Designed miniproteins, single chains, continued (2). Designs and how they scored, part 65

Each design is a single chain, and the fold is of that chain. pLDDT is the mean over its residues in the fold that is shown.

## One batch from the design tools (miniprotein)

Design m6245
Fold by ESMFold2-Fast:
Structure m6245 (fold): chain A 78 residues (1-78)
Amino acid sequence: GVQLTEEQARRVVKAAVEETAAEFNLDQDTVEKVEEAALNYLQSHKYVLDQSALAVALTEILKPEHAARFVQILGEKT
């Protein structure tokens, strides 16, 4: 996995959520839930990014295809 700082995690998660929301027309409630869930996941894993594991965790909120796209965008920004 890729080691992130807390500040880096907050910045790249927000940017990736905004891009994913624009691509798939996600509503504001979904955007807020994804941002919170992704940051909570990263914090619980000491900000080590495992894209595959994060994508699986986000399938509770997002369709699998949307979760996969989110973590792809996130990875491109780290």
Scores: mean pLDDT 86

Design m6246
Fold by ESMFold2-Fast:
Structure m6246 (fold): chain A 94 residues (1-94)
Amino acid sequence: SAAEEIRIKTIIENLAKAEALRIELEKDPSEENQKILEEYKKAEPEIEKLIASLPEEVQKEIKEKIEEVKKDEKKREELLEEMERRAKESEAVR
């Protein structure tokens, strides 16, 4: 269904953004960034369980997208800028 396609796309996009953030935070070893990274490590088992629950084709797409994000610094910058933009939009609606 269209709703399932949107849900899967959203999961893939969110996982790509999470990986981009993790990589960039690891480059800047501040106390604040270390705290965020520790929270990511605590969430990792739940994320792995979520991925394992998805169809094999979707799992492959996620793996390929994560590898793309790991190799492409420009793509990581774009994903982080999109997250910041959405955060500012959400704050403006409050």
Scores: mean pLDDT 77

Design m6247
Fold by ESMFold2-Fast:
Structure m6247 (fold): chain A 100 residues (1-100)
Amino acid sequence: SEKDKKVKELVDKLIEGAKKSTDPRLQLNLIFSILDLIQKLKNEEDIKRAFKEVVEIAKTLPEELQREVIDYLRYLVENGNEVIQKYAEEAIKELEKALS
């Protein structure tokens, strides 16, 4: 649908904005917006790709902000559907490994 296309385009624009930003707090806020919108995506491959992009951006952040991303991902594991839960759990594992 037109709405589904707009959600995907918005997610892609937020990912681009986060990658271009030099402000870690702005990058964190954009990550939270991406994670909120991921729940509205219909295609599993789009969901998977968006989580991978979030993880790559989060790895560039200071440790304190990476922990805030992990906390939001834990919220998604508890409150998301099965697909969201699966990729949120994978994202947590990747970020925890980066913090080791």
Scores: mean pLDDT 89

Design m6248
Fold by ESMFold2-Fast:
Structure m6248 (fold): chain A 55 residues (1-55)
Amino acid sequence: GHHERAGREIAALPPRGAAAAGAMGGLDLNGDSVALSEAGQRGDWRAVAALLAAG
């Protein structure tokens, strides 16, 4: 379709606090896991997506 709204969906993320879901459930690398957990706990999904895409 010609109708695209991808990108605005990221703005619809729910509010979170320090209670991230699964922040420690996927740690295997201590260095990268710290950066990913920090971004996730802040609700910074852009950083989370970038880290996952870079990996």
Scores: mean pLDDT 57

Design m6249
Fold by ESMFold2-Fast:
Structure m6249 (fold): chain A 78 residues (1-78)
Amino acid sequence: SDSYRQRIKDLGIASARRLGEITGRAEEVTEIARKGGVGEGLLLLSGMNAVVGLSGDPERAREQARRTFEDLRDLVEQ
């Protein structure tokens, strides 16, 4: 449904903002999320969940955020 797609997009944008802050690329990552669809939103949600799971290891959390950004860029280049 359209409401489901919009919800995933909104959650993806929120996740993009947080992941972007961690990587120092908040504006770039958030803009990609705003222009993207459900696929980008789900990728960002998955990446944010992984980062939260690494809350005891800031270095690994930053590496995971960076990897999520790289995966996001690869997805939008398709």
Scores: mean pLDDT 78

Design m6250
Fold by ESMFold2-Fast:
Structure m6250 (fold): chain A 87 residues (1-87)
Amino acid sequence: MAEEEARRVKELLRELVELLAEKEKKTLSEEEQKELEEGIERLGRTVREIYEAYERNPDDPEAQERLERVKRLVEEIEEAIKKLKEE
């Protein structure tokens, strides 16, 4: 589960970046693409760790709070993607 959720977040972020680049008609350099991919991988790892912490102790209020922040971030990314596709 944690790995699947991290994969989903990385896929959403890649889609968001592609849509933003297309809308702005920007060509990202190899260096910019590398930095973005490294950022996406780091965020995916953080998401995985948050889900794994919650799975280990679901009653931990701190783990619950971090998981809720991740869920809100995912909703914001999905909404941003939807708006970009509708423009």
Scores: mean pLDDT 79

Design m6251
Fold by ESMFold2-Fast:
Structure m6251 (fold): chain A 62 residues (1-62)
Amino acid sequence: METVEEVAILADDSPENLAIAVELAAHEASKRTGKKVASAEIVAKEKLPDGRVRVTIAVTLE
């Protein structure tokens, strides 16, 4: 299995924004590799000085 990391910057860590970030990360990983996504999970969150949140998402490919 292959795992790739995607990074997203969100306005906040609301459940809605986290869900969107995971969906976008899965889509981008699939688009770049041509592979089917097996799973996508948030592995890190960092609050930025301006109040935004950086999230790192691990996408596992089939």
Scores: mean pLDDT 82

Design m6252
Fold by ESMFold2-Fast:
Structure m6252 (fold): chain A 65 residues (1-65)
Amino acid sequence: TAIGSPGLASSAAYENAKAGDTVTVKGLDTGKEVSFTGKNPADAGFLATLGANIAGAKRAEVTVE
């Protein structure tokens, strides 16, 4: 789990994500949660960043499973 700005948290998720991992992004200030299942760690990191930005969060928690 990585916590930070949406960009920083998503970068950490990208570094730790493996193909097939589920990436969950939760906006800590908005409470909104979005999840993605990627076959490519690059896609997972990008989608996590997009999800956090769509949630409007200033701070995000990103979990990779």
Scores: mean pLDDT 64

Design m6253
Fold by ESMFold2-Fast:
Structure m6253 (fold): chain A 108 residues (1-108)
Amino acid sequence: MKEEVIKFYKEALEFVEQGNLEEAITPLVKAFFLEQNLPDEIEQEVDKKTLKKLKEEGVDELTLEELEEISKKSTVGSYILSQLLNGSANPVIVKAYLKAKIEVLEKL
């Protein structure tokens, strides 16, 4: 199961890196469905690593504050899925999240 979840996140990342954000939705949804029992503390670690990566990329403080508030009320992952479905996703944010998610899961 863990290897399949990581595979789908890597497929989503590949589509994002190619500029195909819409094509990233299907593998991302498959990964979310397979990991539905992931502990909250792991999702919190992913969100923290995502914010750290975005800060290193020079993303503005206002965007970082908005994502931190989203992380407190839900998850960055659910926000990203919502933005992808609405055609409003920032590829820099999506890429940082997927990289953080893969790194956290590979260490489990």
Scores: mean pLDDT 83

Design m6254
Fold by ESMFold2-Fast:
Structure m6254 (fold): chain A 91 residues (1-91)
Amino acid sequence: MEERIERLREEVRRLLEEFLEAVKEFAENPSKENLERAVELAEELERTLKELARLAAEAGRLDVVREVAAEVQAALKAIEEELRKLAEALE
């Protein structure tokens, strides 16, 4: 179980980085294709997070849930900042 949890944590970190990069790319080059990429990554991230949460809960690994929640919160703050910059540029 621990190996599976660690692999999912690694996948969540990768997906968070790719999602943030996709949001930045969309902000710099707004297009339907770039938006669709960001949405697809968000959906995959949500599915992976739900699976990780289930496995971590079953294993009694609340530390994993807390760490992942902190990583997700940090990524959301970064996304909000990119969207704020885009909004300011569209004055």
Scores: mean pLDDT 79

Design m6255
Fold by ESMFold2-Fast:
Structure m6255 (fold): chain A 96 residues (1-96)
Amino acid sequence: DEQNELEKLKKEFEAWEERDYEARVSILRKRTFTPEELAQLRADIETLRAHIEKIEDILKNDKSLSFEEKKGLLRTLADYRAILRALEDVIAEQEK
């Protein structure tokens, strides 16, 4: 059943997202960013949010997607969410 397999993959990507977030935020927290670097990271966050929203919309509304296309988009979504969260947390920590 492709639906059961897709749900299993979602759980695996959710667990991967948490592990990827922890690794990324740990590395980022070792650095002190300049004001110019923080400005660039804020721009990167806006770009990542736009990409996440687009992927979420495609996954929710595009009924023509193959299983492999859904799997690829779920993987990309998990990666982008981990990066976004890590960047948001580090910027918040270093700005105040």
Scores: mean pLDDT 85

Design m6256
Fold by ESMFold2-Fast:
Structure m6256 (fold): chain A 80 residues (1-80)
Amino acid sequence: GDIAIENLKKGIEELKQQSNGGAALGFASSALTVAKTSKDPEILDLALELAKLAKALGEKTGDKEAVKVADEAIEEAEKK
């Protein structure tokens, strides 16, 4: 619903401003949960954007777990 869309958009905006690598895993995990549980194309598109941003931050900061979780989220969102 609208709350999920608002939360994803806020997460995307916060991640764009974030330089702390520890945030990447949290956002990647959130994107993965949404990608697995939602069937709404708009929500899946937002989860995909969040996952791609979390992956970029994880790669920049060397957070291998964040990159792995983000890749799983991208695959889950794209196959729907």
Scores: mean pLDDT 78

Design m6257
Fold by ESMFold2-Fast:
Structure m6257 (fold): chain A 63 residues (1-63)
Amino acid sequence: EEEALERAFEALAGPEGKVGKQDLINKLGLSDAEVDAVLAKYDTDGDGYLDFEEFRAWVEAER
């Protein structure tokens, strides 16, 4: 079920409820290059953030 993904998303998201580049670096320990690669694949609107649907797509692709 989506509960684990929702919890992970909420833990990573900033006050606006979106996961930004700094959230990924600070909370997951990713490098700038790793974050840029994730955003290039999954940030379809180019705003520099992952919403829940984009975050889910990334997590599912890594499995």
Scores: mean pLDDT 75

Design m6258
Fold by ESMFold2-Fast:
Structure m6258 (fold): chain A 82 residues (1-82)
Amino acid sequence: AEEKAREYLQKAREALENGDLETAWDYLGQAARLTKEMSPELREELRELIWRLGDEAAKQGKVELSIRAVGILLLMIGNELE
């Protein structure tokens, strides 16, 4: 599922570049469920993209998306722990 993780990260990046924060959140959430199948490099990219999502959500006043970004980080930590 590393290929699927790469696809989700690429689509999340594209969504962020287009200002589509809801789509970016969906793809980042899907990728976060696959952290055990990711290289350390892909996990770092995921963390960077989650940070960008939170930052863009804050700039647009979308508090709910900022909360969701925190949720993705917690999901990622949970997956790394087992």
Scores: mean pLDDT 76

Design m6259
Fold by ESMFold2-Fast:
Structure m6259 (fold): chain A 97 residues (1-97)
Amino acid sequence: VEELLRLAEETEDPVERARLYINAAVSLASASDLFKSLGDEEKAQELREEAEEVVRRAGERLGLPEDVIKEAVRAVREGDFDRARELMVKAAREVAE
């Protein structure tokens, strides 16, 4: 996750940065699902919360509108990573244009 976040910070393309942040959140969510399957509900919950934090901080760093950040965090909380990705990438494109 730290490597993906570092790449996002070094990347000047807002769309690519959004993709890297979402990939980091998806990795955390996949780890959460794995720990949940193993019966480690506490670790699974921690990883889900970290995924939400990654998306919130990413939106702030990309200068996205607060409403978009809130919707993306909500989508991650609901497990809808495709929606979170679409929201973040679309907003990043609008900021870049």
Scores: mean pLDDT 77

Design m6260
Fold by ESMFold2-Fast:
Structure m6260 (fold): chain A 107 residues (1-107)
Amino acid sequence: SEVKELLLRLLSVYDPDDPRSVGIMKTILKENPEATKKFLSLSPEEVLELAEEIHKERPSLPKRDKLYVLTVYELAKLLQDAPDELSDEERAELIKQAIERAKELLK
């Protein structure tokens, strides 16, 4: 599945302590427009199910908690409206916004 491979790449790249990871994620999303459109059409529940399938198929990879998975999802949404050139301060702010949005999905 192109959507599963996209999510796997985004989960592997995302680092809440490295703002540069946001720039790499933006590039991945732009280079895979059809998979990105399908990914962003998923519900939060469907995204979590997809992440569980990834872990089941590749158990050697770190198991990501629900907050981490949903932060990647919300960050991908924010990146659709973000400019291509972002400062590290702007990237860090997007991470912060994505975390807060993900927390709301878990309430």
Scores: mean pLDDT 86

Design m6261
Fold by ESMFold2-Fast:
Structure m6261 (fold): chain A 82 residues (1-82)
Amino acid sequence: PAPLTPREEAALRLLVEDPTISPYRLAERLGVSVEEALRIRARAERLIAENHGLPLTANSREEADEIAARLVAAARETLAAL
């Protein structure tokens, strides 16, 4: 598996701290554009999902929320291991 870049790690730390963080706040905290922040977040989330075998699809809003919670938990575990 590919290693996390420092910017992807920073984005995951912010998402773990506040899972509801807006793209604008994420961009501000990372010191990048909103487009770059969304790209960094998407790459970091995909890497975590791939490394932890997380599903990419949900059949309901409740399942989507569960997948999001599992992604945050997996990110927290990954950061704790660094």
Scores: mean pLDDT 76

Design m6262
Fold by ESMFold2-Fast:
Structure m6262 (fold): chain A 69 residues (1-69)
Amino acid sequence: SGLDSALLIVEVAAHDLGLSEETKERLKAVVENETDKAKLKEKITEILREAGVSEEVAESVGEAVASEV
C-alpha cells in the first residue's frame, strides 16, 4: 500500500540520517495521521529540519513520503 511504502521511506531515511527513535516515531505518526499531501510534506520536512537534517535533504524526504500517499 502507499502507506506501507511511505513508512518504509521513513525507516530507511531514519537509518541513513542517524535519526533518534523519538524522531522516527514522530515521522511515522505524521505519515499515519496526515491525509493532506502538501501538509504531510511540510510536517515531515519540519521534523527533519528540527533533527538537524539539511533543508535540501529534508524537502527531498518529505516529497518522497508525500508521493507514496
Scores: mean pLDDT 87

Design m6263
Fold by ESMFold2-Fast:
Structure m6263 (fold): chain A 87 residues (1-87)
Amino acid sequence: MMSLSEVLDEVSRIMAEYNAKAKTASPEEQVKLAEETRKRIEELLDKAIAESTDPRLQAAIRRLRDEALRGLEEKIEEARKKAEELK
């Protein structure tokens, strides 16, 4: 089971990789990267919640999940709109 610190570090690493790749990516590539990143974060956080026996840790991870997935959903929508406008 991951600690909250390990979960935060892994999410930060995944988001840093996404941001670095997105800077040089086309809008279509940005959609794919954001969707792949969303799935990775969702799976990571859902597993951490399921494996946790600490209610405080579960609550903290659920909040992190909601915030991270919302941000990625917004980026996916923005990238899709830009990809459509460039056609």
Scores: mean pLDDT 80

Design m6264
Fold by ESMFold2-Fast:
Structure m6264 (fold): chain A 95 residues (1-95)
Amino acid sequence: MLPKEKIDLALEKAKEIGASKETLEFIEKAKEMKSKEELKELVKEKYPEADDKKIEELTEAFLAQIELMAKYHEGAPLEELEKLAREKEEEIKKL
């Protein structure tokens, strides 16, 4: 299931750290998605030249960033966030 609560936390943190308007608008649109499949369609619209494998990688990367930003908003230490980021990057690379 797409974690709407985590997306809200990630959006607030992205605003706090000064993320671009384009990034904030994409996160807001992602919040309206009801499933991972709908999110993949949103990613396809943003990256129409990407193949299915690249769309899957980008979708998983976006979900990983949402988890990281939500944890950062909740006060997780930077070292824990960096470790999680490395683990998620390695997992996505294996897709």
Scores: mean pLDDT 75

Design m6265
Fold by ESMFold2-Fast:
Structure m6265 (fold): chain A 61 residues (1-61)
Amino acid sequence: DAAASASVVRLAGGSGSREAGAAASKGPNHQEAAANAKRYGGLTDAQAEGAGKLLALLGLA
């Protein structure tokens, strides 16, 4: 599902403010979720994708 995966990634980024709220609640650790909410709270999909890519490059994602 390479094409489907690429489409899902792009559409997932389109959830902007909802994504910021969801990230706070669905984290495996509530402390990590809170830190992400504070750092990425209210961010656009582009900002969230940028942050995700940085985490991946740092080996955190």
Scores: mean pLDDT 52

Design m6266
Fold by ESMFold2-Fast:
Structure m6266 (fold): chain A 80 residues (1-80)
Amino acid sequence: SIVEETKEYMELQIENLKKYVEDNPDKKEEVEKLVKETFEQIKKQAKEIIDRRKLSKEEQEEIFKVIEEAYEQALKIVEE
C-alpha cells in the first residue's frame, strides 16, 4: 500500500539522517534547515501522488501522519 511504502521511505530517511548528523556534528543548523526543506518537498510530492491517485481523505490523513511523525523524529535527532 502507499501508506506502507511511505512508512518504509520515512524509516530509511531517518536512518540516513542519523548517520549524517553523527558524521557532521558542527553542521546542526545547516542540517535542521535541510530537514525542514526536505520534508516540505516530501509533503508536496505526497500531495501530488494523492491528487493523481484520487486517494480518500482518510488515506491522505494516514500518509501525512506518517510524514509528520518522521519529521518530529528528524528534528529531535538534529536538536537532541
Scores: mean pLDDT 82

Design m6267
Fold by ESMFold2-Fast:
Structure m6267 (fold): chain A 64 residues (1-64)
Amino acid sequence: SEERKREILARRGRLLRTEIDYVKQLEKQGIISKEEAQKRIDELKARMTPEDVEAYEEELKKRN
């Protein structure tokens, strides 16, 4: 069902958001450079399907 598909994508979006937030936290703490943080975020997004990336964008929208 469409509802089940949305639940799965939302879960993937939340996981991707958590991973990206962690990378951003490392940047803020000075553990990694801004350039390294951007590279890691780009690599995380590249591993996901377009649908997973869209789910991530929706999770960002819900938080603000």
Scores: mean pLDDT 79

Design m6268
Fold by ESMFold2-Fast:
Structure m6268 (fold): chain A 82 residues (1-82)
Amino acid sequence: MLSIEEIKEEIEKRTGREIEIHEVGEGVYEIYDKDLDRFSFLYISNGVITVVASSGEVFTSTSYEEAIDKLVEEIKKLEEES
């Protein structure tokens, strides 16, 4: 399992954004972009990772790399819409 710090570092590295990640429940993480004032969620349960983007798009994977790719895509899309 990737740590929250590793997930944060990878997203920030790939987007150039400052983000905060907070565990809000068991396996439930809020991902907040300060500059965009937007949030998404990451749900981790039984080896399944679900991303819920601020747009309402939902993505499910068993790969942390795929989940991070989806989060990065969502953040970049929001940046382009700003």
Scores: mean pLDDT 77

Design m6269
Fold by ESMFold2-Fast:
Structure m6269 (fold): chain A 93 residues (1-93)
Amino acid sequence: MAEKMAKEAEEGAILAGEGGSKGDAAKATGGVLRAMGSAISGALLEGKEGGEKAAEGAEKGAKEAEKKAKNELGKKSARLAAEAARKGAEGFA
């Protein structure tokens, strides 16, 4: 389960970066919420380890999205998704 939440968080961070890069606010917001929700779910279902793995997935996705981002908004959106996932994991661990 933790691996699934980590993958969902990674995909969420990538989606946030892509949305931000294209000026798609709905896609960027959806990515942030997906990353955060996956980290919260990981923490609730598997405790601190589940939340930490999901937050690591989001950080991995954010780094990949930042490397591919075409503008500052894409980079900031990816970073925001990783930060939201980390805070979600910490709050529900």
Scores: mean pLDDT 82

Design m6270
Fold by ESMFold2-Fast:
Structure m6270 (fold): chain A 82 residues (1-82)
Amino acid sequence: MLFVADEPLAALLARLGLPRVQSLGQVYSGVVQLLVREGLRDPADANVADVGDSELGRLLGEDRVDLRDPAFLERLLAHLTE
């Protein structure tokens, strides 16, 4: 199943060289790559990231995200259309 990213998420995906239309797994993988590249992951827990004033933080309305939290994926899905 493919999802179409809205403008804010599409801009983040474009920074990674990723297309606007992707599977959910590809979007999730892209977000993880962004967290690694920008150095946003918590040194004590690789599943946690301080996104603060990053574009991802503004997109999700969060200062801190946990990749294991269903609320993280729910917020990401709010920017995706099937």
Scores: mean pLDDT 76

Design m6271
Fold by ESMFold2-Fast:
Structure m6271 (fold): chain A 100 residues (1-100)
Amino acid sequence: SMEEEIAKLAEELVKLAEEAAKTNDPKILEEMAKLAERAAELAYEYYRKTGDPRFREIATYFRLLAKEARELAKNPDKEKLKKFAKGVKEVAELVLRLLE
């Protein structure tokens, strides 16, 4: 389902954010940004197909995560990455609640 695809993408973003926090690797942040951009585009496509405002809200969250990941990739900081990974988990939980 559309909800299951979005949920899976949210889970994958959490895993990438946690890996980036552990490794401090800007390549993982760039991969995360690309995945988040794809997830945002997919969520917005679902919004256009269904008219369901939850998908538009989810698209906004994913787009913000992509922007943050790209900015962190320019100057990786271990403490900022740990905080970011926690924030990504909170966003993923919010996305999953919206899909209920």
Scores: mean pLDDT 87

Design m6272
Fold by ESMFold2-Fast:
Structure m6272 (fold): chain A 71 residues (1-71)
Amino acid sequence: MKPERKLVPEEKVDELQERLAEIVEKINETLDKEKQQKLRDILAEEGTKLEEEGKSPFELLDYAEKLVEEM
C-alpha cells in the first residue's frame, strides 16, 4: 500500500463491495454490451477526474448508479 492514497476504512470496504456488486448486476440486467462499454469508458474518465479532485470511491459509485438509472 502506498501512503500517498487515502485508504477506504476497513468497515466501509464491505459496503463499497456490496454497492459495486449491485451496480454490476443492474448493468448486466438492464444494459446491452455496447452500453456497458460506453459506461466503462465514462467511468474511467470520471474516476480519473474524481481522484484528481481527492474525492472518495463512493463518489464514483454514486455517479455510476445515477448514470445507469439514466441509461
Scores: mean pLDDT 72

Design m6273
Fold by ESMFold2-Fast:
Formats: structure tokens, C-alpha cells, sequence
Structure m6273 (fold): chain A 69 residues (1-69)
């Protein structure tokens, strides 16, 4: 949504360039957790919630990288 885009842009603007590696690590850890949840037969709701968190963080990372470049 447009509101989500604006929120992501505002968050990216407040982050420091040094936060990029930490954000990348958080995304990688969340992706590993998602794969484990899928392998262990976790509920669709739990999988969807984590996927939404990963999507949000990836969009934040993309916006942050564009602002630093």
C-alpha cells in the first residue's frame, strides 16, 4: 500500500548505513527460521506472519540501500 511505502521510506531515512549489515543478518536469520517452520509443519498463520515480517524487512533494506547509494 502507499501508506506502507511511506512508512518504509521514513524508517529507512532514520537508519544509519552501519545498520545495513545488521538488517541483512536479521533477514537471513528470519528466512532460516521460516524454512524450519515449514519443515516442522507449522501452522499456515505462523508461516504467513513470519513471511510478512521478512517481506517488510527486505523492502526496508532495499529502500535503505537506495538512500545510501
Amino acid sequence: SEEERKRLEALAARMEPSDIPELEDQINQAKERLEKLKANGASPEEIERLQRQIDFLERLLELKRKRVA
Scores: mean pLDDT 80

Design m6274
Fold by ESMFold2-Fast:
Structure m6274 (fold): chain A 93 residues (1-93)
Amino acid sequence: DKMEEIRKRLLELAEKLAELLRQIAAGDLEKIEEALKVISEITDLLDQLPLEERLRLQLEMFEKIRELVKDDELTSDLLDENIERLRRALEES
């Protein structure tokens, strides 16, 4: 199932992005380039999906990143706002 393969890859990239964001927040600015590459791969995979599936997977990814970065209040608040925005977009679809 191509959709399941894309979903699995996106969730793996979300975990990697969360770890990179954690390292950058801790002061490892050298990880910014790697984080941007991960974001680029996520964007390319999401662009292959129909709008409804894209929004659903973006929501799932943001919820996963939120869980992984829960100890950072500022990052968690920003993710909560993005999650709410995506949920609203899906409900209006």
Scores: mean pLDDT 75

Design m6275
Fold by ESMFold2-Fast:
Structure m6275 (fold): chain A 82 residues (1-82)
Amino acid sequence: SMEEKRRELLKRLEEIEEIAENNKDSVTTLTAAAIETIGILIDAEKLGLKDVAERARKLLEKLLGMIRELQANGGRMDPLAP
């Protein structure tokens, strides 16, 4: 059902948001989160779920902003340095 698909996509967005908050210093994790968010955005647009698409767009903007900030500040450079 459409409502079932809507709940599924919203749950995935919430899980991505939680992963991003727990890994806000990881360019790799945030990039993977951004890619998954793009997939959800495409699915939501195809299904006409405007509220889900808007939430996905806002999350994507947040993730891209976090990645940009990390890269400007060096990101997770040299995680194994002694």
Scores: mean pLDDT 83

Design m6276
Fold by ESMFold2-Fast:
Structure m6276 (fold): chain A 85 residues (1-85)
Amino acid sequence: MKRVTGLLATDDPELTAQAVAYIESASGMEGALVVIVNAGATGDNVERIAAAARAAGAEVLVVDVEEATEEKIQEIGERVVEEAR
């Protein structure tokens, strides 16, 4: 099973820079699955995190969630399980 790492993407450029720095400094990203939960981030911020993850050798799954509901949480969980297989 692939290693799974979850990251939150927001419209805050400081949090985006921290997420990118975390990926760039982290070991064990090669062959991992990075799940990016987009909570109102711009496409540019999501792509910065995704590009850093792919450069580290990880697979990327982006999940857009404007508002967290039970239905959306269940949907995200099912997608993560499928991608981690």
Scores: mean pLDDT 71

Design m6277
Fold by ESMFold2-Fast:
Structure m6277 (fold): chain A 76 residues (1-76)
Amino acid sequence: MDEISELLAELAKALGVSPEEFTAEVIKEYEKTGSLVEAIELVVEKYLPTTSEEEQERARELLEELKEKLKEAGLA
């Protein structure tokens, strides 16, 4: 749990969004998709173009790590 929370916070930071705002957007997309991984991917795509090239690369790396941890936790 803590590791997933830390990855979510770092991903939000890389996207230039507060962890609270990022979590709220993920919940909103999860209500539409029924998939936590898909919801996270959609929120990342929304904010990715607004960040620097370096932060975009970091965000993609964090997203892949988060997806792996979610699968391990049975949330994907």
Scores: mean pLDDT 80

Design m6278
Fold by ESMFold2-Fast:
Structure m6278 (fold): chain A 103 residues (1-103)
Amino acid sequence: MEKEIRKKAAEIAREIGFEGVETLLRQGRITEEQAEVLKEFIEEFTKLAEEKGVEAAMKAAEAQLAAWSEKSGLSRSTLRQFGENIAWEFEESERRLERLLEE
């Protein structure tokens, strides 16, 4: 049950994150190259959250912010905000899925 909830929460958070990146790209706020790197960041974050939980994913993201900033050309603060937004979506998805299983 717990592993299935985390897997589904990771899938939902990844989908929301990818849609957010596509929206920013469509609005001309980021380049196509930046969009691809952000999608990689979201994929790695959600994979870690699925495997080890959101706190572990946040810690890993913070430790690697410099590398992601260098790879994407985006500021560390922008990437940290993205990580925090994905963490929020993951946790909200877990709460919603847990409630559905209790109904």
Scores: mean pLDDT 82

Design m6279
Fold by ESMFold2-Fast:
Structure m6279 (fold): chain A 66 residues (1-66)
Amino acid sequence: GTLRDAALADLRKVVPEEAHPAVEEGLELGAQGRLEEATRLIYEAGRAGGLSPEQALGAARAAAMD
């Protein structure tokens, strides 16, 4: 939905392109109320995509705020 698209756009500014599918999945989990799983998935995807621990944590926190 529109909220998910906005959240994805914000996360795409900090998360590598190869991690974008996992970010989309994490946002879908968040929409279901599964915030812990959503933030963990986004963090792990960011780390796998080459983000530092600090950058990956920032992306996961941004997703949790949305």
Scores: mean pLDDT 71

